# Designed miniproteins, single chains, continued (2), part 78

Each design is a single chain, and the fold is of that chain. pLDDT is the mean over its residues in the fold that is shown.

## One batch from the design tools (miniprotein)

Design m6699
Fold by ESMFold2-Fast:
Structure m6699 (fold): chain A 99 residues (1-99)
Amino acid sequence: AVDEIRAAVDEGIQKIEEAASKGPPEVRNEIVKVAREMGDRIVALAEAGAPGDEITRVAREGYKKIEELTSKLPPEVRKEILAAFDETVARVLEAWQRR
């Protein structure tokens, strides 16, 4: 389960980075940093056997930061980044449920 969560995080970060590559490099780097920090926290919570509501809270905090960072990007780029983030969270929660 932890390995599945880590795999979902790693794949998700790659997809987020690809979507963010359509924006300015400084925004891409900050988005990837937020996604990576969120992913590390989720993996640590999963390893500690934390309840799913804790994972959902961390994901919500990450989403809010990504929304703020993407607020000035073109709407299409913002939509792709947020969709990649949402897909990543969904895969993480699915992997956590199989734990």
Scores: mean pLDDT 81

Design m6700
Fold by ESMFold2-Fast:
Structure m6700 (fold): chain A 57 residues (1-57)
Amino acid sequence: SDKDDAIKEIISWGEIVDGLTISRVKEVLKRKYPSLSDDEIWEAIEEARKILLEKRK
């Protein structure tokens, strides 16, 4: 799904996400995945961040 693809995209950015504001990440995701709602984009960002944080533990 577009949401799953967005999560994979954010994870592939890795450490780059730590240097970006949430608003910039949302803007990039809206352009790549215009079918996703603001809520779905937020959920994708949160899920990707949880995965990245868990890998750092």
Scores: mean pLDDT 73

Design m6701
Fold by ESMFold2-Fast:
Structure m6701 (fold): chain A 71 residues (1-71)
Amino acid sequence: SLEELKEKVLEIAREVIEKLKEAKAAGKPPTPEMLELLREFQELYQKLVSLMSPEEQEEFEKELKKIAEEV
């Protein structure tokens, strides 16, 4: 469902940001796991956007910004 897809995209976004923060703190380069998470995020986000109106897209972008600020 659309709601499940939204939750999945937000969950992956949090995980990607968290892992990038951990890698930076450890002085490590991006891992293959991080690259796979980024790919999954891009695929699911593109699918989600195709199902949303421009107004819904703007609201979702605000949610993504909140996550980026919270981490």
Scores: mean pLDDT 79

Design m6702
Fold by ESMFold2-Fast:
Structure m6702 (fold): chain A 90 residues (1-90)
Amino acid sequence: MPSEEEREAALQRLREKIAAEPPSEEQVAAARAALPVVDELIERVRAARSTEEIRRWLEELVGEPVEVESREELLRALEDVRRQLELIVE
């Protein structure tokens, strides 16, 4: 599981990569489309009463078994993805 330092290092590497090789218009458009989906996922995870409720909801969406260890870990992963998408659309 990545530490805060590892997450910040990953974001910094992504910024450096974008500066050297800017994303294509198609990649930017895909990231823009993904942002509201990730935002909705974050809000649904926050609103869920338990990890089991989150797991059942995700299984309904993807149609296969899903393992969710903790709400806090899933939220951090989703927030990290959201930050990476924001860097791509800038």
Scores: mean pLDDT 73

Design m6703
Fold by ESMFold2-Fast:
Order: sequence, then structure tokens, then C-alpha cells
Structure m6703 (fold): chain A 88 residues (1-88)
Amino acid sequence: MSLDELLAQIEEAVRAGDMIALNRALVKLWQYLQENPDKREAAIQRLIALVEEQGLTKAAAEARKHLAAGDLDSAFRTASLGLSAAST
């Protein structure tokens, strides 16, 4: 499974308002990033862009602050929580 496929699954779940599918896709993405650490920054940037596209500008800004500080785990968590809130 590729990074692009996982991000597409997240985008589809957000558009469908499917919280279960979203959480499943986010867990799969997190596992993928643990196995592919070289792809973490690019994946988190893409995830933040999806958060911003959903109008969650504060969550996107906070995730970018964590990313700029080198805190990839906090950046991922902040973006993921933003998307989950949008689907509730």
C-alpha cells in the first residue's frame, strides 16, 4: 500500500463523514509512517493540507508549528484530531 493510497482513503472518509473509516485510515497511515520514517514529513505536510482544505485553519496552523519545531508525532496527532473533529 502506498502513501498516496492511504491519503486518498483519509480524504474519502472525511468527505463521507465516516468516522470509523477515517480512524481506520489514520491508524494505517501512522503504522506506515513508523515503517517508513523517511516519508513522515511529506505525509504530515499532505495531511495538514487536507485539514486546511476542510476549513480547520487553527488545527492546520498548530500542526505546522509542531512540524516546524521537528515534533512530527505532535504534528501528526494535531492534524489527525482536527480531521476527526470535522467528521463528528
Scores: mean pLDDT 80

Design m6704
Fold by ESMFold2-Fast:
Structure m6704 (fold): chain A 104 residues (1-104)
Amino acid sequence: SVEDIVKEAEEILKELRELATKLSPFLQKDIDRLVKLAEEVIPKLAKENPKLAERFVDNLRYLLDLIKEYLASKNEQDRLNLEFRVRVAIKTLIDELEKIKKEL
């Protein structure tokens, strides 16, 4: 249901916000922007296109898991590679949300 999609998104976004406090100030700012856009767009998207909203929520979960992997990494080179992947994932999700917002 639309309510289930929104609830799952809210739970993921809450955990992203909590984990962001353990990241660099630069990544914290980008995650804050992503969370604010997602909170605005996902409820509207879930009503108009539930399947696309579900896919977006899956992508948010992927980002969450990637950040958890980054925080768990003990190798400096692996952390740098994961940080790059996190940055790319955040940018991709922000760009997708901004595009969706224009179509709504």
Scores: mean pLDDT 88

Design m6705
Fold by ESMFold2-Fast:
Structure m6705 (fold): chain A 69 residues (1-69)
Amino acid sequence: SSAKEAARKLIEELRKEAEEAYEKGIITPSQYQEVMNLLEEAERALERDDIKTALRLIQEARDIIQKSK
């Protein structure tokens, strides 16, 4: 569905943002690992069509990146 495709694209964008933030020293190694784990869990939620859980996990990952700035 378009919603699942949009969520998958957002996961990919956040992975790249987390990688750049880690390379620049904006987030710690533990914060980077937490973000990557949340995004992996979000992908698994999308596989089982649990869009609500996926979006919650995506938001948690985004919050970690944003609150570190």
Scores: mean pLDDT 86

Design m6706
Fold by ESMFold2-Fast:
Structure m6706 (fold): chain A 79 residues (1-79)
Amino acid sequence: SPIEELEKEITRLEVIRGLFQISISTNELIKERAKRTLPASRYAQLVAALDRDNAGLRARIAALEAEIAALQQQVEQLR
């Protein structure tokens, strides 16, 4: 049914969102460990790189959340 196909797509997008959230959390753990082990200049370079990666991931999560919300509204309209 159209509803079942929309719900399947929502689930797919939720899985992808979850993977991006895990990637952000992993980057934060890398930053915390590096703070204790790297010289200040190397730590600053790593933080800048990981912050750029996390900014991209957060933008992708925001786009996925908007798409999920739109699909959920379509499901409600078909019920």
Scores: mean pLDDT 92

Design m6707
Fold by ESMFold2-Fast:
Structure m6707 (fold): chain A 70 residues (1-70)
Amino acid sequence: MGAERRERLDRVDPDRLRLAVKGANLMLNSGMSTEEAAKRLGVSPSTLSNTLRYVEERTGLSPGEILSTV
């Protein structure tokens, strides 16, 4: 399981993956909305939403699965 998830993460741009991980961490561990997480990270809600969607579409991993891999 872990190795397969790691291979899927290699399919995405590292900067977008980093933003997605930070956003998912704020949303899942701090209970923040996408808008609140985006504000905390200094990006627009659309940028964070699009980045999370991009990583999920390219990896097939949910935000929680991404966090368990990094």
Scores: mean pLDDT 74

Design m6708
Fold by ESMFold2-Fast:
Structure m6708 (fold): chain A 94 residues (1-94)
Amino acid sequence: MQEKIEKAVAEIRKAADAYYEGKYEEANKFLESLGVPKLTKDKVEAMRRLLLALAKLLEKEGLLEAAEIARRIAEIRSAAELQALEQEVLERQK
């Protein structure tokens, strides 16, 4: 289970890195393969779409609970809300 989550997260991180580097074509090719709309210049909307792609990868692997968490994160409307959720997840790792 953990290995599948780590692989999905690594794929999303590669797409996010491409987005931050302005390589939108590379990031969009990955999102289109998962049926997710292409990234926009709006950073928050771009992050939401990357999280939707993560949810689709997790669903494909049968990880429905993890996919639901990723979809909930994708519905967050601000970067501050995302950061707060990241801190909550890190605290639960203990």
Scores: mean pLDDT 72

Design m6709
Fold by ESMFold2-Fast:
Structure m6709 (fold): chain A 83 residues (1-83)
Amino acid sequence: MKEREAANYATAAGILAVGAQIEKSRDALQTALDNLEKALRLAEESGNPEAVKEVRRLAQKIADIAREMGFPDIAERAEELAK
């Protein structure tokens, strides 16, 4: 169950990050990070290393988006989740 919850939060984070890039919204990126942090915690609790790897891969993509948008503080937070 936690793996499915992790997937749901990761999907929400991805959608929010794409929306934030289109709208240039810092608030949407922060909400994407909050969903990503929940996804990572749930993936870790699931014991599935593949789920953790996928969430961390998404974290790196969100970091790249944030850096392109000029939000280095958000990019740094996302990069920490990718490690």
Scores: mean pLDDT 83

Design m6710
Fold by ESMFold2-Fast:
Structure m6710 (fold): chain A 117 residues (1-117)
Amino acid sequence: SEIEKAKEALELAKSEDVEELKKAAELAIEAAKSKSEEAQILAAEAALELAKSEDVEVLKGAAEAAIAVAENSKSEEALKLALEAAKEVVKNAEDKEVILLAIGAALLAIGKLLDME
C-alpha cells in the first residue's frame, strides 16, 4: 500500500499535467511519512522529478516532499535524493517561500547524512 502510493507518486511526477504533478507531491509526502524505506526512496525520486518543473506550486510541492523525506527517513539513499531534489528546487525556483523551504530540506538532509559518517 505505502510502496504502491510511492510508485503512483513517481509515475505522476513524470506527467506534463500540473494537477497530476500536484497530486504526485501529495502522495510523495504521504509515502515519505511511512516506515517503508522503499516508499521513502520512491518519494524522494518523485520529489526530484517534481523539482524540474517550471510551475511555482509544483516546485513548492517538491520542496515539501523533500522536507518530509528529510524529516522521516533514516535511509542514506532517500536522504541523498531529497538533498538533490532540494538543490534542484533552489536552482529552478524564483519564489522566496519555495526557496526557503528547499534550503530547509537541504539543511535537514545534510545534518542527517553527516551523522551517518
Scores: mean pLDDT 89

Design m6711
Fold by ESMFold2-Fast:
Structure m6711 (fold): chain A 92 residues (1-92)
Amino acid sequence: GAATEAGRKMPVEEGIERAREGIEEAQRKLEEGDYEGAREGGSEAHGAGLGAVRSSKTVEEVTRGTGLALEGIGLSFEAALKLGKLELAAVE
């Protein structure tokens, strides 16, 4: 599950690049109405950002990785809220 990926250490630059890609994918999919895909992209960005933090040796690297991880989880949460609204609309 997600816990296994969240524990993985990766090179700082690789983690930052993966997190940025996940954020861009999540934003694109949110605009397209693909809320499940947006949630996945945000979750991957969160995991990659945390992976970068685990490999970080400087405060600047930790700050960068943490910022991307928080943005990714925020996008995943926004997508989850939109999925919840669609579920409620389907019941109405």
Scores: mean pLDDT 77

Design m6712
Fold by ESMFold2-Fast:
Structure m6712 (fold): chain A 101 residues (1-101)
Amino acid sequence: SLSLEDIKKITLIQLHLISMSSDIWVEALRTGDPVVRDTADTYDELLQDLSRQLRQATTESEAKEHIRNFIQRVKKLLPNLSPSMREQMEATIKHIEDIVD
């Protein structure tokens, strides 16, 4: 079973990922760029899948693997965003990777 410390880490990671979703949607609305909007939609689908996987995870190792797989998929979306937004998202990803380790 997951420890209280594992649950706290997972919750903190999820809060950062929700914040990232909000930032991508703000960029989509600001730019009117359909590529950024489609990126926001794809990100939210991946986030919903991750949330489901994390609810089903019974070990820290399983939860970490789901988060790492999510991060790899999100990294593939970053080229669709502006350079400043990419830098911001890369910083958030690095912070999440530091929490997962």
Scores: mean pLDDT 88

Design m6713
Fold by ESMFold2-Fast:
Structure m6713 (fold): chain A 72 residues (1-72)
Amino acid sequence: SPAERLRNRIAMLRGILDAMQIMAEYTLRLYAQKSSPAETAKAQQQIQQNLQRTQDVVDREIARLQQQLAQV
């Protein structure tokens, strides 16, 4: 059904955010092992900013899909 497709898309988007957070943590762990503290801090800030931007985009898309789901 259209409602089922919307619910599945919302679940997939949430799953993508979770996967991105896990990958960011892994990337920062590798940086900490191979880079200076200053380089690690810079990488952390950039990764954090990129994650926040992606979170904002995905949250807006989820809200849009939830609004569509309410109208089906």
Scores: mean pLDDT 87

Design m6714
Fold by ESMFold2-Fast:
Structure m6714 (fold): chain A 74 residues (1-74)
Amino acid sequence: MEIGTADSLEAGLQAVRKKAEEMGAEIVEADVLTRDELLKRYPQVPEDLPDGRYLVAVLRKGDEEKVLIYKITG
């Protein structure tokens, strides 16, 4: 799991695509979630995560999955 920030949804999506390319992984899911929705789906995320909208992407390479989480600040 990786947690970061993006100044816009477009910037977040560009970051997700770049990470997928660097890892040789495919983007299997991408969604915009509230903090509460994110905590319900990914309980391993810190509970002290700030309120806001989050871009959540799931990257898959073979049997490996990585979750990317970017807080949208703009």
Scores: mean pLDDT 82

Design m6715
Fold by ESMFold2-Fast:
Structure m6715 (fold): chain A 69 residues (1-69)
Amino acid sequence: TKETERAEIERRLEMLEKYSSWLQEKIDHLERQLMVFKDERLQEQLKTLHFLLTEYTFKMNQLKKYLST
């Protein structure tokens, strides 16, 4: 049913929002570490986390579009 589909989308959105918050906290932590000392491995990790956050944000925006219709 449409109600079931909407509930599933809302559940997926909630999970992505939780993951995005977790990723942002990790990004903030790594950025603070990089302000104190330069580390190539940490810079590479930061780059990877930014990429993942971008992907999650894109997916969240697509799901929000479905919920707003």
Scores: mean pLDDT 82

Design m6716
Fold by ESMFold2-Fast:
Structure m6716 (fold): chain A 66 residues (1-66)
Amino acid sequence: MKVLKATLTRTEDGSPVEATIEVTETSAFVVYTAEDGTVFRQPLDEETFEKVAALPEGAEVKMSDL
């Protein structure tokens, strides 16, 4: 499994949110912590998965740039 650093953009104010992307052989997941402390692990679509799967381990990505 490959792990990337990711930055999400918060819809409310456009501020950056620190996240990680976990890449497996067949899928990728964004892992982030919400304001209430809840941890979310959400699957990425096939197009976004292909983009992040091409990146090297430890790469830093803005989700808005994908």
Scores: mean pLDDT 77

Design m6717
Fold by ESMFold2-Fast:
Structure m6717 (fold): chain A 89 residues (1-89)
Amino acid sequence: DEEELEEGRKKLAERAARVAKLTLEQLKDRIKENLDDPEALLKAVEEASDYGQLTKEPEKVLKALMEALGLKSEEELEEFLKEVLEKVA
């Protein structure tokens, strides 16, 4: 159903925004040590931290984030965001 697909995409974008906002400074320190491409992740986190852009055009931000990280699916993005969230917890 289209409504279920749109709701899932919205929740994924909201999760990306929360990860970016919760610990941007802590993420910067941990990214340098733990990830293969810290610059791409940092750029994606900075873009996701713009709540205004995420709420107005979540689909564009989601696609830009996936492209910056070299991810091919929303499923890969969700797994990546879970790993980032666990590293900052």
Scores: mean pLDDT 56

Design m6718
Fold by ESMFold2-Fast:
Structure m6718 (fold): chain A 80 residues (1-80)
Amino acid sequence: MRSEILALAKELGLEPTEEELEELERLYQHAQTQPLPSRDLLRTAVAYARSQRASKLQMVKLLLSLGADLEQIREALLEA
């Protein structure tokens, strides 16, 4: 869990603090209780976040809040 979040953060060029890592882990646990979001929803969310000048960390938090898994987040942020 934590090592997977850390690996994704490194791949995205993020250096989260211990506090931010704990928040991401909590959000990931929440995401696992949610239905898997559609590709269209994730693409729309990323486009919206970019229009609001959101940081990559803020986009990761948004996607987790929508129920995305780590692979969906990697695909959405690295392909978009």
Scores: mean pLDDT 79

Design m6719
Fold by ESMFold2-Fast:
Structure m6719 (fold): chain A 95 residues (1-95)
Amino acid sequence: EIERLRLEAEAAIGLAMISLSIAKKIASEEEKELLEKAMEHLVKALEALRAGDYDSALEHLEEAAELAREAGDETGAKAAERARELVRAAKEAAE
């Protein structure tokens, strides 16, 4: 169950990354800066998740969702929020 939740969380992070990349193509310069910061947080969340650092992954996913939403990428924000739900479930299953 933990392995499945981790893989589903990684998939959700991947979907958020794809959404941010698409949004950047039509974004203003200010929005691009927010989307780039959101992407950095998604990369850090993925690295933390793979290391088993669920708390760090949750913090980075929360920041990524907020930045994506501020930039107008609701799809990316929702994907990051879904990833956060899956990471929380993995953390609870791992305890």
Scores: mean pLDDT 88

Design m6720
Fold by ESMFold2-Fast:
Order: structure tokens, then sequence, then C-alpha cells
Structure m6720 (fold): chain A 77 residues (1-77)
């Protein structure tokens, strides 16, 4: 389960970068999200991904972060 959540975080971060988000902001968001997953704080992990996308100012990255956040929350049941 934890490995699946970490893969979703990593895949979402990669998709955000491919969408044109700032790589450094996405990497920081992914790092925070992984730390939250290790703590069992899945909602906080999802929030960290969306916050990184919003900080990048890229609408496509926000949509990718939203999709990834949804996958993360569903997988954590």
Amino acid sequence: MKEELLKIVEETGRRMIEAGADEKLVEEGVKRAKEYIEQGKVLDAASALVEAAIASGNEKAVLEAGEGAGRLLRAAK
C-alpha cells in the first residue's frame, strides 16, 4: 500500500513537470507529499501536490495535481 501511494506521488509530480510546472517547486511538493505518506497523512500529501501546482501558476499542472490527489485518496482506503 505505501509503495503504491509513493508511486502515485512520483507519477503525479512527473506529469506536473511535463505539463510545464516549475521543476524545483514540484520536487519540493513531491518531497513533502512523500513525508506525509510516511506519516500516514494522505490528505496532507494530496494537498502538498495541489499547492505545488498552484505555486507554479500552471493550469495544466493544477489539473494533473488534482487527478493525482484523487488517485492518492482513493488508493489509501
Scores: mean pLDDT 85

Design m6721
Fold by ESMFold2-Fast:
Structure m6721 (fold): chain A 119 residues (1-119)
Amino acid sequence: SNEPTKLEETIRRLGEKFELPEETIKGYMATASLPDVTPFLIALADFVGKLLKKGKEEEALEAAIELISAFSEVHNIPLEELEKKLEEIESKIDDYDIEDKELFLKSLEILKEAIKKLK
């Protein structure tokens, strides 16, 4: 399909709004194009972490809500599966070579709150 998905459009819009590098936007779009929950959630946690570093906690939550909703809709994946995968990522955090574990865990908390808001 030559037309962007709602998810791809949302990633582009939010990436441009928060002045992310083009390569970062492309990376998130590539990851989100696949129905693989774990890489999507890790990429989303990275994006949320970038917003948290800018002091934009409210906007990070709003962005997480939009992106989780769009990913769930586009790939027909239930919110309960996303929540389960977040718990698995948190339990295996040492396996993901995360530079800033405290920031990453705070980002995962925002993703959990976003899923709770969508239920």
Scores: mean pLDDT 84

Design m6722
Fold by ESMFold2-Fast:
Structure m6722 (fold): chain A 97 residues (1-97)
Amino acid sequence: MSKIEVRREAIERLRWLYENVDTLSMDEVIDGVIEIEHRLEKAGDIRGSATLGTVVLALSTLKLFGRESREEQHERARRFLENAIEVLRERLSELER
């Protein structure tokens, strides 16, 4: 499987997490992102993996130190996921060249 194919699958999986974040625990969201990060790393997509590592850190910080309501934490998690999707999509164009 090419780096491009694994990155496209990663974007689709992140989109699923984004759409379902309100139905998932923060632990389930974090675990989902970690699985996607691991897949990108195994494919040799170091930049994609690093991007998701930053998301894992942000979500873990939100879970451990966030003082917002559950609803506000889910909104912030959704924004982190949306930003990650956008970054991976922009970097997908670089891998296609």
Scores: mean pLDDT 82

Design m6723
Fold by ESMFold2-Fast:
Structure m6723 (fold): chain A 99 residues (1-99)
Amino acid sequence: MQAELEAEAERQEERKRTQDGEYGLIEHHSEGAVKSKSEEQKEAARKAAVEHAKLGIRAAETKEEAIELLRRAAKAAREKGDEKTAEALEELLREVEKE
């Protein structure tokens, strides 16, 4: 039992590390979109944030984890003033909720 509990904890930590890493990249690209001066750079940063959100969804063990990641990322993007990235993440959230 002890060894099984440790193995489960290690798997949960790896999964959480992957999700936290993808969330960090969503945050990074969202901030890049706000700080970028050209529309082309802003759009590229927004697309990168959405792609990392999709990777975070794939790393989620449950639908609830994927939904929570997207809600957290969209809220953070809005708080930074990146409305377009927040809207794109909210659209992706609606797609996940349908599955």
Scores: mean pLDDT 77

Design m6724
Fold by ESMFold2-Fast:
Structure m6724 (fold): chain A 95 residues (1-95)
Amino acid sequence: EEVERLKAEVEALKSMYDQLQAELDTARKQFEEESKRMKELYEKLSKIDPNKAKELYEQVRKELEARVQRLQDGADGYKSMYEKAKKKLEELEKK
């Protein structure tokens, strides 16, 4: 039945969105922790070579930011699919 299929799809998409949101929250916490660690390493390395320390710090920070952004984009994608599937299900249930 089409309604049952759409209900299963809505539940699956919601589950994926919730999972990605939890993963995104975890990644943001890891980003904060790693940023703190990198700042400590930057302070130590900057005493030896400040220019090189800054370059390495910025490179790692960009990588961590890109990872968080990728997870956010994924979560937003699943949210969009979930909202579309839910709207279609509601329209079919209303007939």
Scores: mean pLDDT 76

Design m6725
Fold by ESMFold2-Fast:
Structure m6725 (fold): chain A 68 residues (1-68)
Amino acid sequence: SRAAEDELLVALALHEVREMVAQGVPLEEIERTVARMLAELRRLGVPEALLAGLESQVRAILDEARAR
């Protein structure tokens, strides 16, 4: 179903962000990558509610990384 595909795309995006943080990618580079990922997911028609949830989770991940 489309809903399951949208949820999978969001989950894969979150996994990629966590992997970039774990690999020590600069936070500014991760932020640029996230902006591109969000633009692509929007282009693919992922609902704004799911994108807002993704943005919130990414913000929390990056805030935690900055605090370390």
Scores: mean pLDDT 87

Design m6726
Fold by ESMFold2-Fast:
Structure m6726 (fold): chain A 80 residues (1-80)
Amino acid sequence: PLTPAQRRQLLLQVTEEAVRWLIERVKAGETDVDALLQEVEAWMRERLRAAGFSDAEIDAWLAAVRPGLRQILEELVRQA
């Protein structure tokens, strides 16, 4: 099982990987912000569940990061 410190690091790492994935998808010509957010959140959910996070913990984390991910994604699409 992951320690609390390892869990925090994994949440940050998964979120960083999500941002990198969004950058690559926008570079590839994707422009649908809502579709990209749905896909990245589904991937983050699967990744965190595989690491032993509960659905409640995942929902709380996704709710916390969603506005920031949307803002980053909207800016990336605007620049493309």
Scores: mean pLDDT 87

Design m6727
Fold by ESMFold2-Fast:
Structure m6727 (fold): chain A 84 residues (1-84)
Amino acid sequence: SLREEADRLVALGDEAYRQGNYVEASRYYAEASRLYAAAGDDLSSAVARMRSRQALPTKAPSSVAARETGEVLRLVGDQIDEAL
């Protein structure tokens, strides 16, 4: 079933995360979230989506692209806050 396939993807994500493959873990959790949503399990879908986001740059911006995007968003946010 879709739910069983999503559970398998969560297990693969947990394994990738334990190995330090955070990008791969994030991809597995994101796909699991999609399958849980398709199965009608909105709660498990939301949890898997949170895990996908937490596996990535919130632990450390380890890629220059993620760091540059974060810096641009921070600078734009600061400009908007100072203008208002």
Scores: mean pLDDT 70

Design m6728
Fold by ESMFold2-Fast:
Structure m6728 (fold): chain A 68 residues (1-68)
Amino acid sequence: AAALPGLKPVKRKSGKTAYEIGLDLARAVQAGATKEELRALFKEYTGEEPPDEVLDALQAARLAPPAP
């Protein structure tokens, strides 16, 4: 169904910064979360559906660099 654009805050539920949400999602990825679980977490934090490109980037980031 088509929805009209309106005032829609990106951080509706989280109160957290994008950085903090990113850390929570990265932690979930490290714990073995699937793309669907990451989508659910993002929606829980922001109230919005994340774009697939963001989810793909998080999955790619799971290939963590060697220890700093």
Scores: mean pLDDT 63

Design m6729
Fold by ESMFold2-Fast:
Formats: C-alpha cells, sequence, structure tokens
Structure m6729 (fold): chain A 81 residues (1-81)
C-alpha cells in the first residue's frame, strides 16, 4: 500500500512535468507566430494568437494544479502508512 501510493505520486509528478513541457512548447509557438504576424503588420492575427496562448496557459495551469493536488494527497497518505 505505502509503496503503491509512492509510485502513484511519482507517476503524477512525471506527468505534471510532461504536461508543463507540452504547454510551454504550445505557448512558445503561439507567441513566436504572434510576433511574426505583428512584424508583418497583421495585428488582427497577432491578437488572435496571443488570446489563444493565454487560453492554453490558463487551461494548462488548471490541469497541472489538479494533478499537483492529487500527487500531494498520495504523498500524505503514504506518510500515514
Amino acid sequence: MKEELKKKAEFLEKNIELVRESVQRAVDRLTAEAEKYKENGDLEKSEELRARAQRVTAAGDEFIANLEKKAEEYKKKAEEL
């Protein structure tokens, strides 16, 4: 039981890192594309891409927070055993 809870926490922590990397890559790509459109004078497209990057960040932060909470719950349960 204690070992199983530790493994579940570790699995979630690894998933958090992968999700964080995926979100960061998506945001970086959208931000880079927004800058290119801005430099080319397409302000409307630049604004749209920035709004998308903000939504990706918000969704990613919420998902990561939920995973972190679950990982902490497993860690606390492991300490009790």
Scores: mean pLDDT 84

Design m6730
Fold by ESMFold2-Fast:
Structure m6730 (fold): chain A 62 residues (1-62)
Amino acid sequence: IQEKIDKAEELIREGRIDEAFEIYKELAEEYPELLVPRRLVALLREQGRTEEAEELEKLLEK
């Protein structure tokens, strides 16, 4: 888990948002209690990727 989170955060820093999104989507489906960074959702919206941002938010059941 931590290894995948670290990889996703690295991808976010590099601006590789789609790859980071896929990792968090997979983790959220497998671990519903996982904390997903609000920063990732904000970046998706900033890039106009509203549908992916909404899908990710939908997986956040906190």
Scores: mean pLDDT 70

Design m6731
Fold by ESMFold2-Fast:
Structure m6731 (fold): chain A 78 residues (1-78)
Amino acid sequence: SLREAALSDETLEKVKEKFGGNFVTDISKAKKGDFLLVTPDERKEKVPVLESKGFVFAGTVKVTTFYGTRGIDVYVKK
């Protein structure tokens, strides 16, 4: 799935352990403990919006895909 392709199992477990939330793709639908992903190309525009909505940086995951290796930031709603 898109979620499994975008997250490592280790990062997903660490995020769930900290807040017990679910992966979301829509910032407006997130509740406390839910997490969202930020790719490097989204960082400049997406991070300020996430921080204004009460999300905190949880960690960066290095993901290798057919399109190369990239860091994906995990943000969790506090």
Scores: mean pLDDT 67

Design m6732
Fold by ESMFold2-Fast:
Structure m6732 (fold): chain A 65 residues (1-65)
Amino acid sequence: MIEEIRRLAREAGLSEEDIERIVKEVEELKLSVSQAKMRIALELAARGRDEEALEMRKKILKEEL
């Protein structure tokens, strides 16, 4: 799971520091894969990467339904 989250965040173009912060948050809060993916989308939006955040959200809906 954690390596999958790292891969997705890296593919989304987040910095290594942002990836490690998200991974730590996922581990500490015991987030599900879907919640972790949504956290990545939120981080992208926070960086002003709204288009990429939207695409990540669409992918989550497609994969989890």
Scores: mean pLDDT 75

